# Ledger of designs, part 38: designed miniproteins, single chains, continued (4)

Each design is a single chain, and the fold is of that chain. pLDDT is the mean over its residues in the fold that is shown.

## One batch from the design tools (miniprotein)

Design m13379
Fold by ESMFold2-Fast:
Structure m13379 (fold): chain A 69 residues (1-69)
Amino acid sequence: SSSIKKLQESLDYIRQGKITQSQELLISSLGEVTNPDVRSLLIQSINSLNRGKVDDAISLVQQSIELLN
């Protein structure tokens, strides 16, 4: 899935401290995802990154990937 690949890339960017690139991929993924639970997790992950809560953002993106599989 294109969305899963973008979410995996966003995790790699977060781990590298490339927060802007991660946010761009998360926003792009949000435009492709219709599942309301996944959309909620992605919105929360973007908000966590905006607040500097990197570990929370990672957890939320991982949960999004699990729900899309």
Scores: mean pLDDT 88

Design m13380
Fold by ESMFold2-Fast:
Structure m13380 (fold): chain A 55 residues (1-55)
Amino acid sequence: MELEEEIKRLEEEIRELLEKLREAMENEDWETQRKLIEEIGELQRRIEELREELE
């Protein structure tokens, strides 16, 4: 199922971005934190759209 595989891939990307976000928080890198939060939000919206397509 192509859509399920794409959702899994996006979830993995979000997981990686969350780890980077934790590192940026530890380093007090506010610019990177903001950028990562935006990217995570975009991927989450994409997953929601794909889930709507599934059923």
Scores: mean pLDDT 81

Design m13381
Fold by ESMFold2-Fast:
Structure m13381 (fold): chain A 55 residues (1-55)
Amino acid sequence: SDTDAYFKLLEETAGLSPEEQIARLEKMLAESTDPGVKALLQKSIARRREELERL
């Protein structure tokens, strides 16, 4: 499912930089058709962008 793919993506990218995590999340967002998964992706992207602004 798209939800399973989302959580797998988070696990696989956990060791990457915030910029690389955002890029991977944005790619999945562009390819996703599930509104719930899109909402999760948008929240994850926003949180990481906020972290970058505070650095």
Scores: mean pLDDT 83

Design m13382
Fold by ESMFold2-Fast:
Structure m13382 (fold): chain A 65 residues (1-65)
Amino acid sequence: MTIEELIERARRLGLSRYELDILVDLVKKNGIEAAFQALENAEKAGRSAEITDEDLEYFRKKLEE
């Protein structure tokens, strides 16, 4: 459970900026494990889309704050 693993899994799911903001909020309020639980639920739902480099950079920056 690392920030890099969280980013890679979010990338594979193609999360929107809105969904990335939810993950950032979960990490900051409930810890990184809560964000991983949310990702596991999304993975089980079969979500897959393309994510932009801009959204990935935004996500990384917010997690590093």
Scores: mean pLDDT 75

Design m13383
Fold by ESMFold2-Fast:
Parts: structure tokens; sequence; C-alpha cells
Structure m13383 (fold): chain A 60 residues (1-60)
């Protein structure tokens, strides 16, 4: 089922993924992170992804 909350979480995850790529993570590593695979993240990448997810959540 396509619940509104599931849609919002999907959007925030996509925003976080883009932020990780823009912080210097490869597209491959960002995709692995989104799939729940273990990847090594810098603190800067984590901070940017968290900020992007929060912005997407607030915008929804």
Amino acid sequence: AADRLAEVYQRTREAARKALIEAGMSEEEADRFVRGEPVKLSQEAIDRATAAAREAQAAA
C-alpha cells in the first residue's frame, strides 16, 4: 500500500542520497547506503544527508 508516510520517507531518503553524492560520495556508494548495505560515511556526508532529509521532511 502507498501510505502517505511511506511516500514522505521515500522522498527524504532520496534527498539524503543526493546530499551524500554532492558531499563527495559516489553514486554507487549512495545507492548501497539507500539499500541498507554497510558503507563508510564521513561525518560531513552524514551531516549533509541528515540536513537534506530534515528539509525534505519539513517541505512535505
Scores: mean pLDDT 71

Design m13384
Fold by ESMFold2-Fast:
Structure m13384 (fold): chain A 58 residues (1-58)
Amino acid sequence: SKEELEKLLEEIERLAVELYLRSRDPALAAEIGERMKKIKNIEEAKKLLEEVKRLLAE
């Protein structure tokens, strides 16, 4: 649903900000932002969310 997608995008945005603050990598932050703009469905959003979580775990 649209509401589920919006919640996933909000979570990705929040974690992407945290990743930027830890890494100080503006290129990585910009890449995640561009990928978020291209997300059209819940599956793509979940995939990006898992990638950002993985990067934060390092």
Scores: mean pLDDT 81

Design m13385
Fold by ESMFold2-Fast:
Structure m13385 (fold): chain A 88 residues (1-88)
Amino acid sequence: VEAEAEAAAAGAAAGALGYAAGDAARYAGGAVAALGAAISAGIAGGGREGGEYAGRAGAEAGRAAGEAAGAPEGAAVAEKAARGGAKA
């Protein structure tokens, strides 16, 4: 619980900073998140053949990319908004 609260707080703070810093910071964060997703997809694909270890490494890389982008919570909100818009 404590570790989860710290991770959530760090992610929220990084996301808020990026948002408050303006379009440039948000844009940079988005680019990092997109690159992380591509890397994670590649690792996850390899994990099936490489075994459980590679799969776990892919999950860690994806999580780290989200945190680096400073938008772990923002990414979740954006995903929900995208799905809602698609339905509408």
Scores: mean pLDDT 45

Design m13386
Fold by ESMFold2-Fast:
Structure m13386 (fold): chain A 72 residues (1-72)
Amino acid sequence: AVERILAELERLAARARAAGDLALAAALEAARERVRRLAAEIADEEERARAVLEEALATLRAHRAALERLAA
């Protein structure tokens, strides 16, 4: 997902450099750096969300017998 976007921006920046469009190459490199920083912030938030979901799943598994009784 994000890794594909970063790779594509790097590829496009390289192509812009090869074509001699240094302004476009610089803009694409700046965009890649911005996406990389935002992705790091999202990953930190996702780690916190993941911890909450893992705790919720552990609680659900602990009460599985009651849930199966309701589903029967």
Scores: mean pLDDT 75

Design m13387
Fold by ESMFold2-Fast:
Structure m13387 (fold): chain A 59 residues (1-59)
Amino acid sequence: SVEKEFVEIAKKLTEQKTGKEMAEVVAKELGVSVKEVIEKMNEKRITPLELARELLEKR
């Protein structure tokens, strides 16, 4: 389920130290490029966690 996948991604994000490492986790889990993650975060002014939820809900 989306909620279960989101919780697992959130846990992985809490283990990262930098925004770039968080973006890399989101990219790998959702099958998109790190560049796309960073660009969407900057355009929408949202966190890696918020972007992860948005991308999961649109799958």
Scores: mean pLDDT 81

Design m13389
Fold by ESMFold2-Fast:
Structure m13389 (fold): chain A 62 residues (1-62)
Amino acid sequence: SSEIFHQALVAAAEIAKEAIARGWSPEEARRRVLERGRELGAHPSVIEWAAEEVVRAVEAAR
């Protein structure tokens, strides 16, 4: 559980960095976080929180 949580947060941070570097929309970044979080088996509340944080980061960078 804690390992999956850590993996989900690291994945979200990497997705945010890539989204900003590649000029992805907040919607594309959100979709990527949701997909990756589900693949990792992270808790839905963690996935949703991480997706909102990534969207905020991408919006702030544009």
Scores: mean pLDDT 83

Design m13390
Fold by ESMFold2-Fast:
Structure m13390 (fold): chain A 75 residues (1-75)
Amino acid sequence: SLSLKQAEEMLRLAREYLERGDIETAVSLAEEAVKQLEKLDPNSPLLKEAYRVLGEAYRRLGQEEKADEWDKKAS
């Protein structure tokens, strides 16, 4: 579906921004992917990937409590 393709593309971009050190942009893209995927398919493997991206991003921002929350959702 269009929304699934959008979420997948947002997650791909989020990972690219995270790898190049643009953490805040990666967070924004991954949070949008989470919002779309939670509505479309709450059991999606893509949703767990988005949670892991957010966990890593928040760890790099020094926000350990938020990182732990996202990591728990990915489990």
Scores: mean pLDDT 85

Design m13391
Fold by ESMFold2-Fast:
Structure m13391 (fold): chain A 56 residues (1-56)
Amino acid sequence: SAMEEELERLEREAVRAYLAGDYERAAELIIKTHELLGKEELGREQAAKVLAEGRR
C-alpha cells in the first residue's frame, strides 16, 4: 500500500540520516514515521533521544 511504501521510505531515510550524523533530519523522520503509525508521543520520545545523541 502507499502508506506501507511511505513508511519504508521514511525509515530508510531516517537510518541514512542518523548514520550520516544528521541527527536533526533523523529526528524529523522518526517523528513522521511514528505519526503514520498513530504513535506521535513515542516518536517524539525517540526523536529527543536522537537529538541528545547528536549533542555528545
Scores: mean pLDDT 81

Design m13393
Fold by ESMFold2-Fast:
Structure m13393 (fold): chain A 55 residues (1-55)
Amino acid sequence: LKKEQIELIEKGLKKAKEEKNEDAILHSEIALELLKEGKPVNADNIAKKLEELEK
């Protein structure tokens, strides 16, 4: 379910921040944004969000 997926990603994001894994932090933040927007977490949507953040 979306709520459980958000909680899992938030837990992963916290762990990634503790480990200073920049790629994992960025990926988790994008996945959370997509889930909150009601968009599927897939390669195309992730790539599109990455392009927006690189501005």
Scores: mean pLDDT 75

Design m13394
Fold by ESMFold2-Fast:
Structure m13394 (fold): chain A 62 residues (1-62)
Amino acid sequence: MYRITTISDGPLLGSDGSTIPGNTVLEGEVLEVSDDGNLLIRLKETGQLYLGGSSNVEVTPL
């Protein structure tokens, strides 16, 4: 389980078209890191999948 922090320059993009804005602190799992430098995460609270640029997201182990 990880603490995931979005920075102001990049929202997380949900597969359902929803977004999580920058400067948001979340808990979840990092499922994949793509060759394009994108992180696929699953949120702890909802189980929803989100995609974000690795430069726009800080991930810290809990």
Scores: mean pLDDT 76

Design m13395
Fold by ESMFold2-Fast:
Structure m13395 (fold): chain A 60 residues (1-60)
Amino acid sequence: VKELKEKLYEAREKVVELRQKLDDARLNNAPQEEIDKIEKELKEAEKEALKLHKELEEAL
């Protein structure tokens, strides 16, 4: 359980970092290709966090 909690914490931090990176890219008028790449990475990170959250709930 502790290992799953740690992985979930890291996954959530990655989501926060990617959201900040996306906001910064938009504010600085980064190329659309860069914004699209960050959005894709964010969606993948959110999916991973959701998967880990479900695994933790099932383990409890």
Scores: mean pLDDT 81

Design m13396
Fold by ESMFold2-Fast:
Structure m13396 (fold): chain A 72 residues (1-72)
Amino acid sequence: MAEELRKKAEELRQKALEAIKNGDYTKASELFREAIRLYYEAEKLAGNPEEAEKRVQELNDEFLKAIKEYSK
């Protein structure tokens, strides 16, 4: 259900951030992409596509900021 998808997305998001810390940007990018996808699915199931779109943009911005922070 949506709750399970959200939990899995959150775990993947955390793993992506850990991959950035470990210097594995390819893995981090892949994990973040999957996390965003699952968050989008969860929000869609909740019946609010407008919020799903905002959430995706927010997560993409978070990923970009994490990469920038790592890059100095």
Scores: mean pLDDT 77

Design m13397
Fold by ESMFold2-Fast:
Structure m13397 (fold): chain A 75 residues (1-75)
Amino acid sequence: HMTPLEREARQVIDEGYKKAMEAIDAGKKDEALKVLNETASRVREIMAQLTPEERERVRRYFLEKAKEVFDKIFS
């Protein structure tokens, strides 16, 4: 079962992803990168309180979403 902290980290990632994609759609690539960086900082803060296994799942999920943002920016 997913813990409340792991779920919170995923929600932060989902919100950051949405904001970054909206920024790209508005032609604001630099803003999208800033949002992604701010999301990474927030996620890292939550990850400090997660188990190694939960931390690895959250890291992989973040990287997956970050890749989608980068692919859209640089396509």
Scores: mean pLDDT 87

Design m13398
Fold by ESMFold2-Fast:
Structure m13398 (fold): chain A 92 residues (1-92)
Amino acid sequence: SSSAEKAAKALEEAGRAAGLEVEVEIEGTTAKVTLRGASISQQMGALAGAVAAELKGAETEVRVDGDTVTITIKAPSDEVLAQGLRALAAGL
């Protein structure tokens, strides 16, 4: 398994511990993260995590619809994608 796949599993576990429903879909070096049941504080944490991922070299797009946050992370490599997913997990 890739570094990004391991980071995705850690993100799902961190989100569950924070009371969120988390889904991560990886295709190549792109991940789509869906956070459901996010409080305003968790939504702000997710936005901060997306910014942190961009500082590591990823491109991010964030959409918020009610308590659902969707983040698309497009990275130049598996390692940068893994770093972005870890930054997002730290924001939860």
Scores: mean pLDDT 85

Design m13399
Fold by ESMFold2-Fast:
Structure m13399 (fold): chain A 70 residues (1-70)
Amino acid sequence: SREDEILALVKEQAETAISAAKTWSKEEVEKLLEEWRKEVAELAKTLSPEAQEELRRILAETERKVREVV
């Protein structure tokens, strides 16, 4: 489904952000996360409540992991 495709895309972007946090500067990573949060917020508007909740979980978990690395 479209929701499954969007969730898969966001999970892939999350892995990219975590990987980037290991090698990029703190400023670059914060900018990446800010831009990604805006994109995720727009995508969330098109999803079911269940998919929106999953999206929020992915975002929160990704930010947590990035903070642990930076």
Scores: mean pLDDT 80

Design m13400
Fold by ESMFold2-Fast:
Structure m13400 (fold): chain A 76 residues (1-76)
Amino acid sequence: MAEVRVETLEGPVPVRVTLFVHEAGEEPEFEAPEGWALAVRRAALPDGRVLTVAAWSRGGEELAREAAEAALARAL
């Protein structure tokens, strides 16, 4: 099993981003606490593993999506 977890707070509004590298078919589950929006993005890696990015934001769903997509793009 390969798991790498990195948590970061970014920007003037609290945004939490977590990155997971895992085997295909071992997708992690995420939940949004009350008052937080959640966005999840995934990409297949050349070695057969999957990169999953989860972003939470108190600034709404659009900010969570932008954070997740930006983190995924930087990691690829």
Scores: mean pLDDT 71

Design m13401
Fold by ESMFold2-Fast:
Structure m13401 (fold): chain A 81 residues (1-81)
Amino acid sequence: MEAEIYLEKGQPEKAKKVAEERVKKNPNDAYAWELLGRAYLKLGEYEKAIEAFQKAIDIDPNNTLAKELYEEAKKRLEEKK
C-alpha cells in the first residue's frame, strides 16, 4: 500500500524501496512484485520492470494488470533500443 501511495505522488524511487522491502520479506507477494515493476517502469528501468512483472505473473497468473504492464515494459524496452 505504501509503495502505491508513492507511485501516485510521483515518487518512484521511494515506491521502489518500499516494494523491494516487501518482496524481501515475502517473495511470494505478487502485488509487491507488481508494485516493484511499476516503480521500475516509471524510472525507465524497463529490463528490471519486465523481471518484476514476470515474477508477479508467475505467482498470480490472474493478475491482468501485471500482464498488461509486462507488455508495456517490453514495448518500451524495444522502442529504447
Scores: mean pLDDT 83

Design m13402
Fold by ESMFold2-Fast:
Order: C-alpha cells, then sequence, then structure tokens
Structure m13402 (fold): chain A 61 residues (1-61)
C-alpha cells in the first residue's frame, strides 16, 4: 500500500475539477468521449482517496 502525498492528492482533485467542467460543457450528444475521460478521472481520485483512508484505518487497528 502506498500513501499518496498531499501533492498527489491535490493534483488528482484538480484533474477531477477540470473533468467536471468538461462534463458541464460536454452535456452535448457529441461529447460522449469527454464523459468517458471524466469517468476515468473520477475513478482515479476515488482510488487515491481510498488508499489514504485504508492506510489510516490500518494504523488504528
Amino acid sequence: MYQPSEEEIKEAKENLEKAKEIVEKATDEDSKEELEEVAKAVSYLLIVEAEEKKEKLKEEE
């Protein structure tokens, strides 16, 4: 298990925010590919956050 630094988490969050902006603009029919990229960015952020939480929970047990 790795513990992502605040820098890595912040970068992931910034990428997610940019992806959300793309989704808001890409609600058009022809922008489905941009929605797929957003889904990947969200998945990445969730993985990073899950790893951080898992590490802290492990310390408490």
Scores: mean pLDDT 66

Design m13403
Fold by ESMFold2-Fast:
Structure m13403 (fold): chain A 60 residues (1-60)
Amino acid sequence: MELLNEAAQIVKELIDLGKRKEAFELGRKAVEAYNAGDTERLQEVVEEGKKILEEARKEK
């Protein structure tokens, strides 16, 4: 639940930064992990998203 909310926030921020492709792919992975009940995979998706978000923020 909490991890899915974190993934959703990251997706929203990526969309706002113009990283739509990355946002949609991350969102799909998060939903797939959640539907599978795979909390470990969902946490990996959140960590992946945080890295993508940090890289997107470095682009100025």
Scores: mean pLDDT 80

Design m13404
Fold by ESMFold2-Fast:
Structure m13404 (fold): chain A 74 residues (1-74)
Amino acid sequence: VYLTVTATSYPQGKSIVGTTTEGSKITIKGPGIDQEIPNYNGVFQFDTSALPAGTYVLTASINGQSKSVTVTVY
């Protein structure tokens, strides 16, 4: 499994955009959130407009493998 994001810091209101293994489950966890992000054939986007400033962990998982990246919303 792989997981790549375009940036590691995002101002609130900008989308987190990245790529991952097609068919992997992507989750985001941080202040006030623990949910799945839709994976559109290895591409994902998550709007930060409703996220408080803080640290968020994105995890991609498939076939017992996982990879995480940490991003900051400010």
Scores: mean pLDDT 78

Design m13405
Fold by ESMFold2-Fast:
Structure m13405 (fold): chain A 89 residues (1-89)
Amino acid sequence: MERREELERRGEELLERVERLKEELERLKEELRNSTDASLDEILRLIGRILRLIGEAGDLALEARRLKEELGPENEVAARAEELGRSLS
């Protein structure tokens, strides 16, 4: 059925988005470790990036929850996406 295939595709896209978000978080952590002498403007940019990543993690967690509700709790893709989203939140 078309609906099932759409949900599975969305699950794959969600997993790709989670991996990209994890990469951005690791880069941000490294940048924060090196920013002890940062200017106010640089600090504000970092805060803006943190808030954006928090928002993206929240969106991913919400999508993972919706996918789990639609595919059911026994679906491995939905369960894995929710677990990864929770780890990022």
Scores: mean pLDDT 69

Design m13406
Fold by ESMFold2-Fast:
Structure m13406 (fold): chain A 65 residues (1-65)
Amino acid sequence: SELKKELLKTIGEILRIIGEMLDIELKLKRGEISEEEAKKKIEELEKKREELLKRMKEISEEIDK
């Protein structure tokens, strides 16, 4: 079903964001980026993650009906 495809796509996007957040934390530990740059990038990614988690919940609720 299209809803299951969209759910898998949304989960994939969430995992991608988590990977980006981890990469930023590793770069910060290596001194490759500043604390300020890391904070700004993490805040942007957290907002995107929240939107995707909300979308995932909406799709999941629609599938369960």
Scores: mean pLDDT 84

Design m13407
Fold by ESMFold2-Fast:
Structure m13407 (fold): chain A 75 residues (1-75)
Amino acid sequence: MEKLKKEIEEMIKLAEELRDEFSPKMAERIEKLIEEVKKLLEDPNATEEEILRAYLELSGALVLALAEITTSRLA
């Protein structure tokens, strides 16, 4: 649990650092996912399953965002 929370916090920090490089649609999606995961981390009744699911969704969105940024720079 503690280790998962740290991983999520690091992903949020990375997303915030890259925010200006995202497309408008990707920025909106990632912002919503960050809000959802922050809410779960602050909720003492949130289950490990809910937190893990939010982590995987945010991770997947960031991978796609990084691919878009990389492709734009390669072109």
Scores: mean pLDDT 79

Design m13408
Fold by ESMFold2-Fast:
Structure m13408 (fold): chain A 91 residues (1-91)
Amino acid sequence: MEELREEWKKVMERILKEISKAYAEAKNDFEKDLIRGVAIISVATLMVAAKSLPEEERKAIAEGMIEAVKNTEGLPEDLKKEILDIVESYL
């Protein structure tokens, strides 16, 4: 379980770094809102897919994602909270 948690943490950290970079490089509020929407939908979709996994694996994935969100700088605080709320709802 620890290995699965660590793997998903690393994967999510990479994804969130790219999202953070895209958000910082966004030219206008429309592009920022689009990036936010894609991030939220992507996380929600992953958590729905994770429901098909055994409880221990689902918890490991969720915990890894929570840790990755907390470790990522440059994302708006409200987006971080929304992502955390989604992930925690699946614990």
Scores: mean pLDDT 80

Design m13409
Fold by ESMFold2-Fast:
Structure m13409 (fold): chain A 62 residues (1-62)
Amino acid sequence: MKEEIEREVEIALLTMQLALEKLSPNIDKELVKKVLERAKELYEKTGDPLAKQIAEEAESLL
């Protein structure tokens, strides 16, 4: 598959997962930490500003 499509899907999944945790009465910090690590890795690889924003939001929840 094309790397661009895979990146967009990963960003969408990370965004949705983080949004669901923000709506949860009890935040799963382990899952948020995984989202943070994946978003940071994605940003370092691609420079995608959405990945950076997801990482910043995940960090704010920890």
Scores: mean pLDDT 78

Design m13410
Fold by ESMFold2-Fast:
Structure m13410 (fold): chain A 83 residues (1-83)
Amino acid sequence: SDKAKKVVEEAYRAVERARETALTGTPEEARELTKETLEKLMEAAGLYGGPAIEAAALVEEGLRNPEKMAEYLGKAGEILRKR
């Protein structure tokens, strides 16, 4: 649906913003944006299922491994981009 498409697009933009902040911002800002991104992905997962669930799992892994946060966010973004 159009609504689901917009939610996934918003989640993709949030992932890219969080990834940029993980590379260029403070660890605190990166963690906060990544948590917000996970919330948006969980909402998208409820509407689209599979790809958003997979992306959410990668974002969670980034939160658990802050040294690899940008890498996991990049992987999540690739999954959402190929929709």
Scores: mean pLDDT 81

Design m13411
Fold by ESMFold2-Fast:
Structure m13411 (fold): chain A 65 residues (1-65)
Amino acid sequence: TKEFVKKAIARALEELEKGEITEEELKRHLKILAEKYNIPESELFKLYEELKKDKELLKKILDSI
């Protein structure tokens, strides 16, 4: 479950960096994921911050998609 969520966040982060989505759209996606998988929003934001800081981890996750 968390692994799938990390992949979804990584993909959304890549789309944000390319200018394909807005930050508001990214936050909306995080809320939808939180509701769908019964994960606290705070936990998803922690994962988002982790992936944003660690480009090597982000690349590994994106390669697995």
Scores: mean pLDDT 77

Design m13412
Fold by ESMFold2-Fast:
Structure m13412 (fold): chain A 73 residues (1-73)
Amino acid sequence: EAEELRKKAEEAIKKAKEAIEKGDVETAIQYLQEAVRYIEELKKLGDLESAEELEPEVKEAENLVIRAMLLKS
């Protein structure tokens, strides 16, 4: 169901951000992959509104992961 998928995506994004704050980039990537899968399922169900709301949050977390990886030298 779309509502349940939305909640799972929101939780995965939250867990990804928490992992980034702790420096656990590998765990953050795993949660982001889960969030992307839930968003893709929402699009298949026709819940484009929820997908559009969640995509910016995923992009923000992805950018934080990329920055963490690039600035570690």
Scores: mean pLDDT 80

Design m13413
Fold by ESMFold2-Fast:
Structure m13413 (fold): chain A 73 residues (1-73)
Amino acid sequence: MREEAIERIAEVLQRAHPDTTPAVARAFAESILKRYFEEGISDEELREYLLTVHGVPEEAADEIIRILRELKE
């Protein structure tokens, strides 16, 4: 479900940046979901956004995209 995906993405973000609070990680996760589902950005555009804006490692970006793709089906 959407809420479960938000929590999973927030956990990935916190693993990448342990200094991030749970509330901030959740807000970032919600923003990521909005960009993907409401703004319709591609997997490629989202990956670049995650790497450049959120500064997550490639493995974390790929995990977030996988979570979003599971939710899209």
Scores: mean pLDDT 81

Design m13414
Fold by ESMFold2-Fast:
Structure m13414 (fold): chain A 58 residues (1-58)
Amino acid sequence: TMEEALKELDEKALDPNATDEEIEEAARKYAKEYAELTGLNEEDVFKAAVKAAKEMKK
């Protein structure tokens, strides 16, 4: 579900051992779920999700 994908993305963003590639993979999964539910462009959602996740990462 979208909520499960978002939780996975948040957990990866907050994990200091997660790579940028792992965050991007989780963000892509979230973007797909969110775009399917809202009708928004998947690529735009993905870019926004990656930006937000990287801002959260310390």
Scores: mean pLDDT 79

Design m13415
Fold by ESMFold2-Fast:
Structure m13415 (fold): chain A 73 residues (1-73)
Amino acid sequence: DEEKKRYEAKIKELEAELAKDPNNAEAWTQLGEAYFNLGKFEESQHYYEKALALDPSNQKARANLARVKELLA
């Protein structure tokens, strides 16, 4: 599916970016979003938690993490 291929390409791009700068909280947030859109909720949760560990004030990551946890409950 073309939609899945686009998210998989985005994930590879973000992983390469994070290999260069692992403290990029926004990249961790976007990685969580990409995995969420692929239906990979456990991985999505992990990446949102990484984003919040780096930037606890990120309301977007916090809200999305809450949604992911609700889906996994």
Scores: mean pLDDT 85

Design m13416
Fold by ESMFold2-Fast:
Structure m13416 (fold): chain A 67 residues (1-67)
Amino acid sequence: MIDEKTLKVTVKNIIASKSPPFIRYVIEELEKKYPDDPLVWKAIATLYEYLGDTEKAEEYRKKAEEL
């Protein structure tokens, strides 16, 4: 389980990279390492929004809200 503050800082730093391949890599690592963490789902939703994948962003946001 990852701390919420750590997740927020990590997401901010990832977005600051402005590298879509790096952002996609981080999403895959987060999904693999923390598949059932609602805080991670919120972070993934934010990263997908930055990538312009609104459908995936909405999917993960709803998934996180259902818990």
Scores: mean pLDDT 75

Design m13417
Fold by ESMFold2-Fast:
Structure m13417 (fold): chain A 61 residues (1-61)
Amino acid sequence: SAALERLRAEFERLAKRVSVEELRRIGEQVVQILRDSGMPEELVEAVEREFERIVERKERE
C-alpha cells in the first residue's frame, strides 16, 4: 500500500539522521503503534522485518 511505502521511505530517511540505538527504539515504537491500531499481524511482521533490515544495514556501515 502507498501508506506502507511512505512509512518505509520515512524510516530510511530517519536512518540517515539518527543513531542506530535511536532508530531501533523508534522502529519498535512504530511497530507497537501499528499493532495497537489493529493492523493485521502479517503486515505488522512485514513492516518489522523491513525495519530490522534497515537497522542492520546501518549497523554494518
Scores: mean pLDDT 82

Design m13418
Fold by ESMFold2-Fast:
Formats: C-alpha cells, sequence, structure tokens
Structure m13418 (fold): chain A 66 residues (1-66)
C-alpha cells in the first residue's frame, strides 16, 4: 500500500497539527475501508479545500511513498 503522509501549515502551530491529524485520520480510515488511491486523494482534496477556504490552514501537502 502506498503510504500517505499529511502536513499542514497554519499561523497557529496547534491548529496546523489538528488540521494535519484530521486529514491523516480521513486518509487512514478510507484506506482501511479499501478505498482506491484515487478516491482517497479526491476526499483529501475536497476536505483540504474546505479547511483552506475556512482559513483554518494556509497550506496542506500530502506525501506519497511506496
Amino acid sequence: MPRLTVRATARDPEVAEEVGRELQELIDRLQREGASLEDVLRAFIERARELLAEGKADDVVVDIAP
């Protein structure tokens, strides 16, 4: 399984950690449910856009490793 790792950046480091954790939990849950990489990435992008639009994070990155 590819390993997906989320990193979030925000003005408040505590908020950045919460956002990163929320998105990581989303990815981990979908992967446990057998979702495809495409479905996992789509869900991640959609949720990340919501968090960015709400001003909770300045940037969100996902690293994909084999």
Scores: mean pLDDT 81

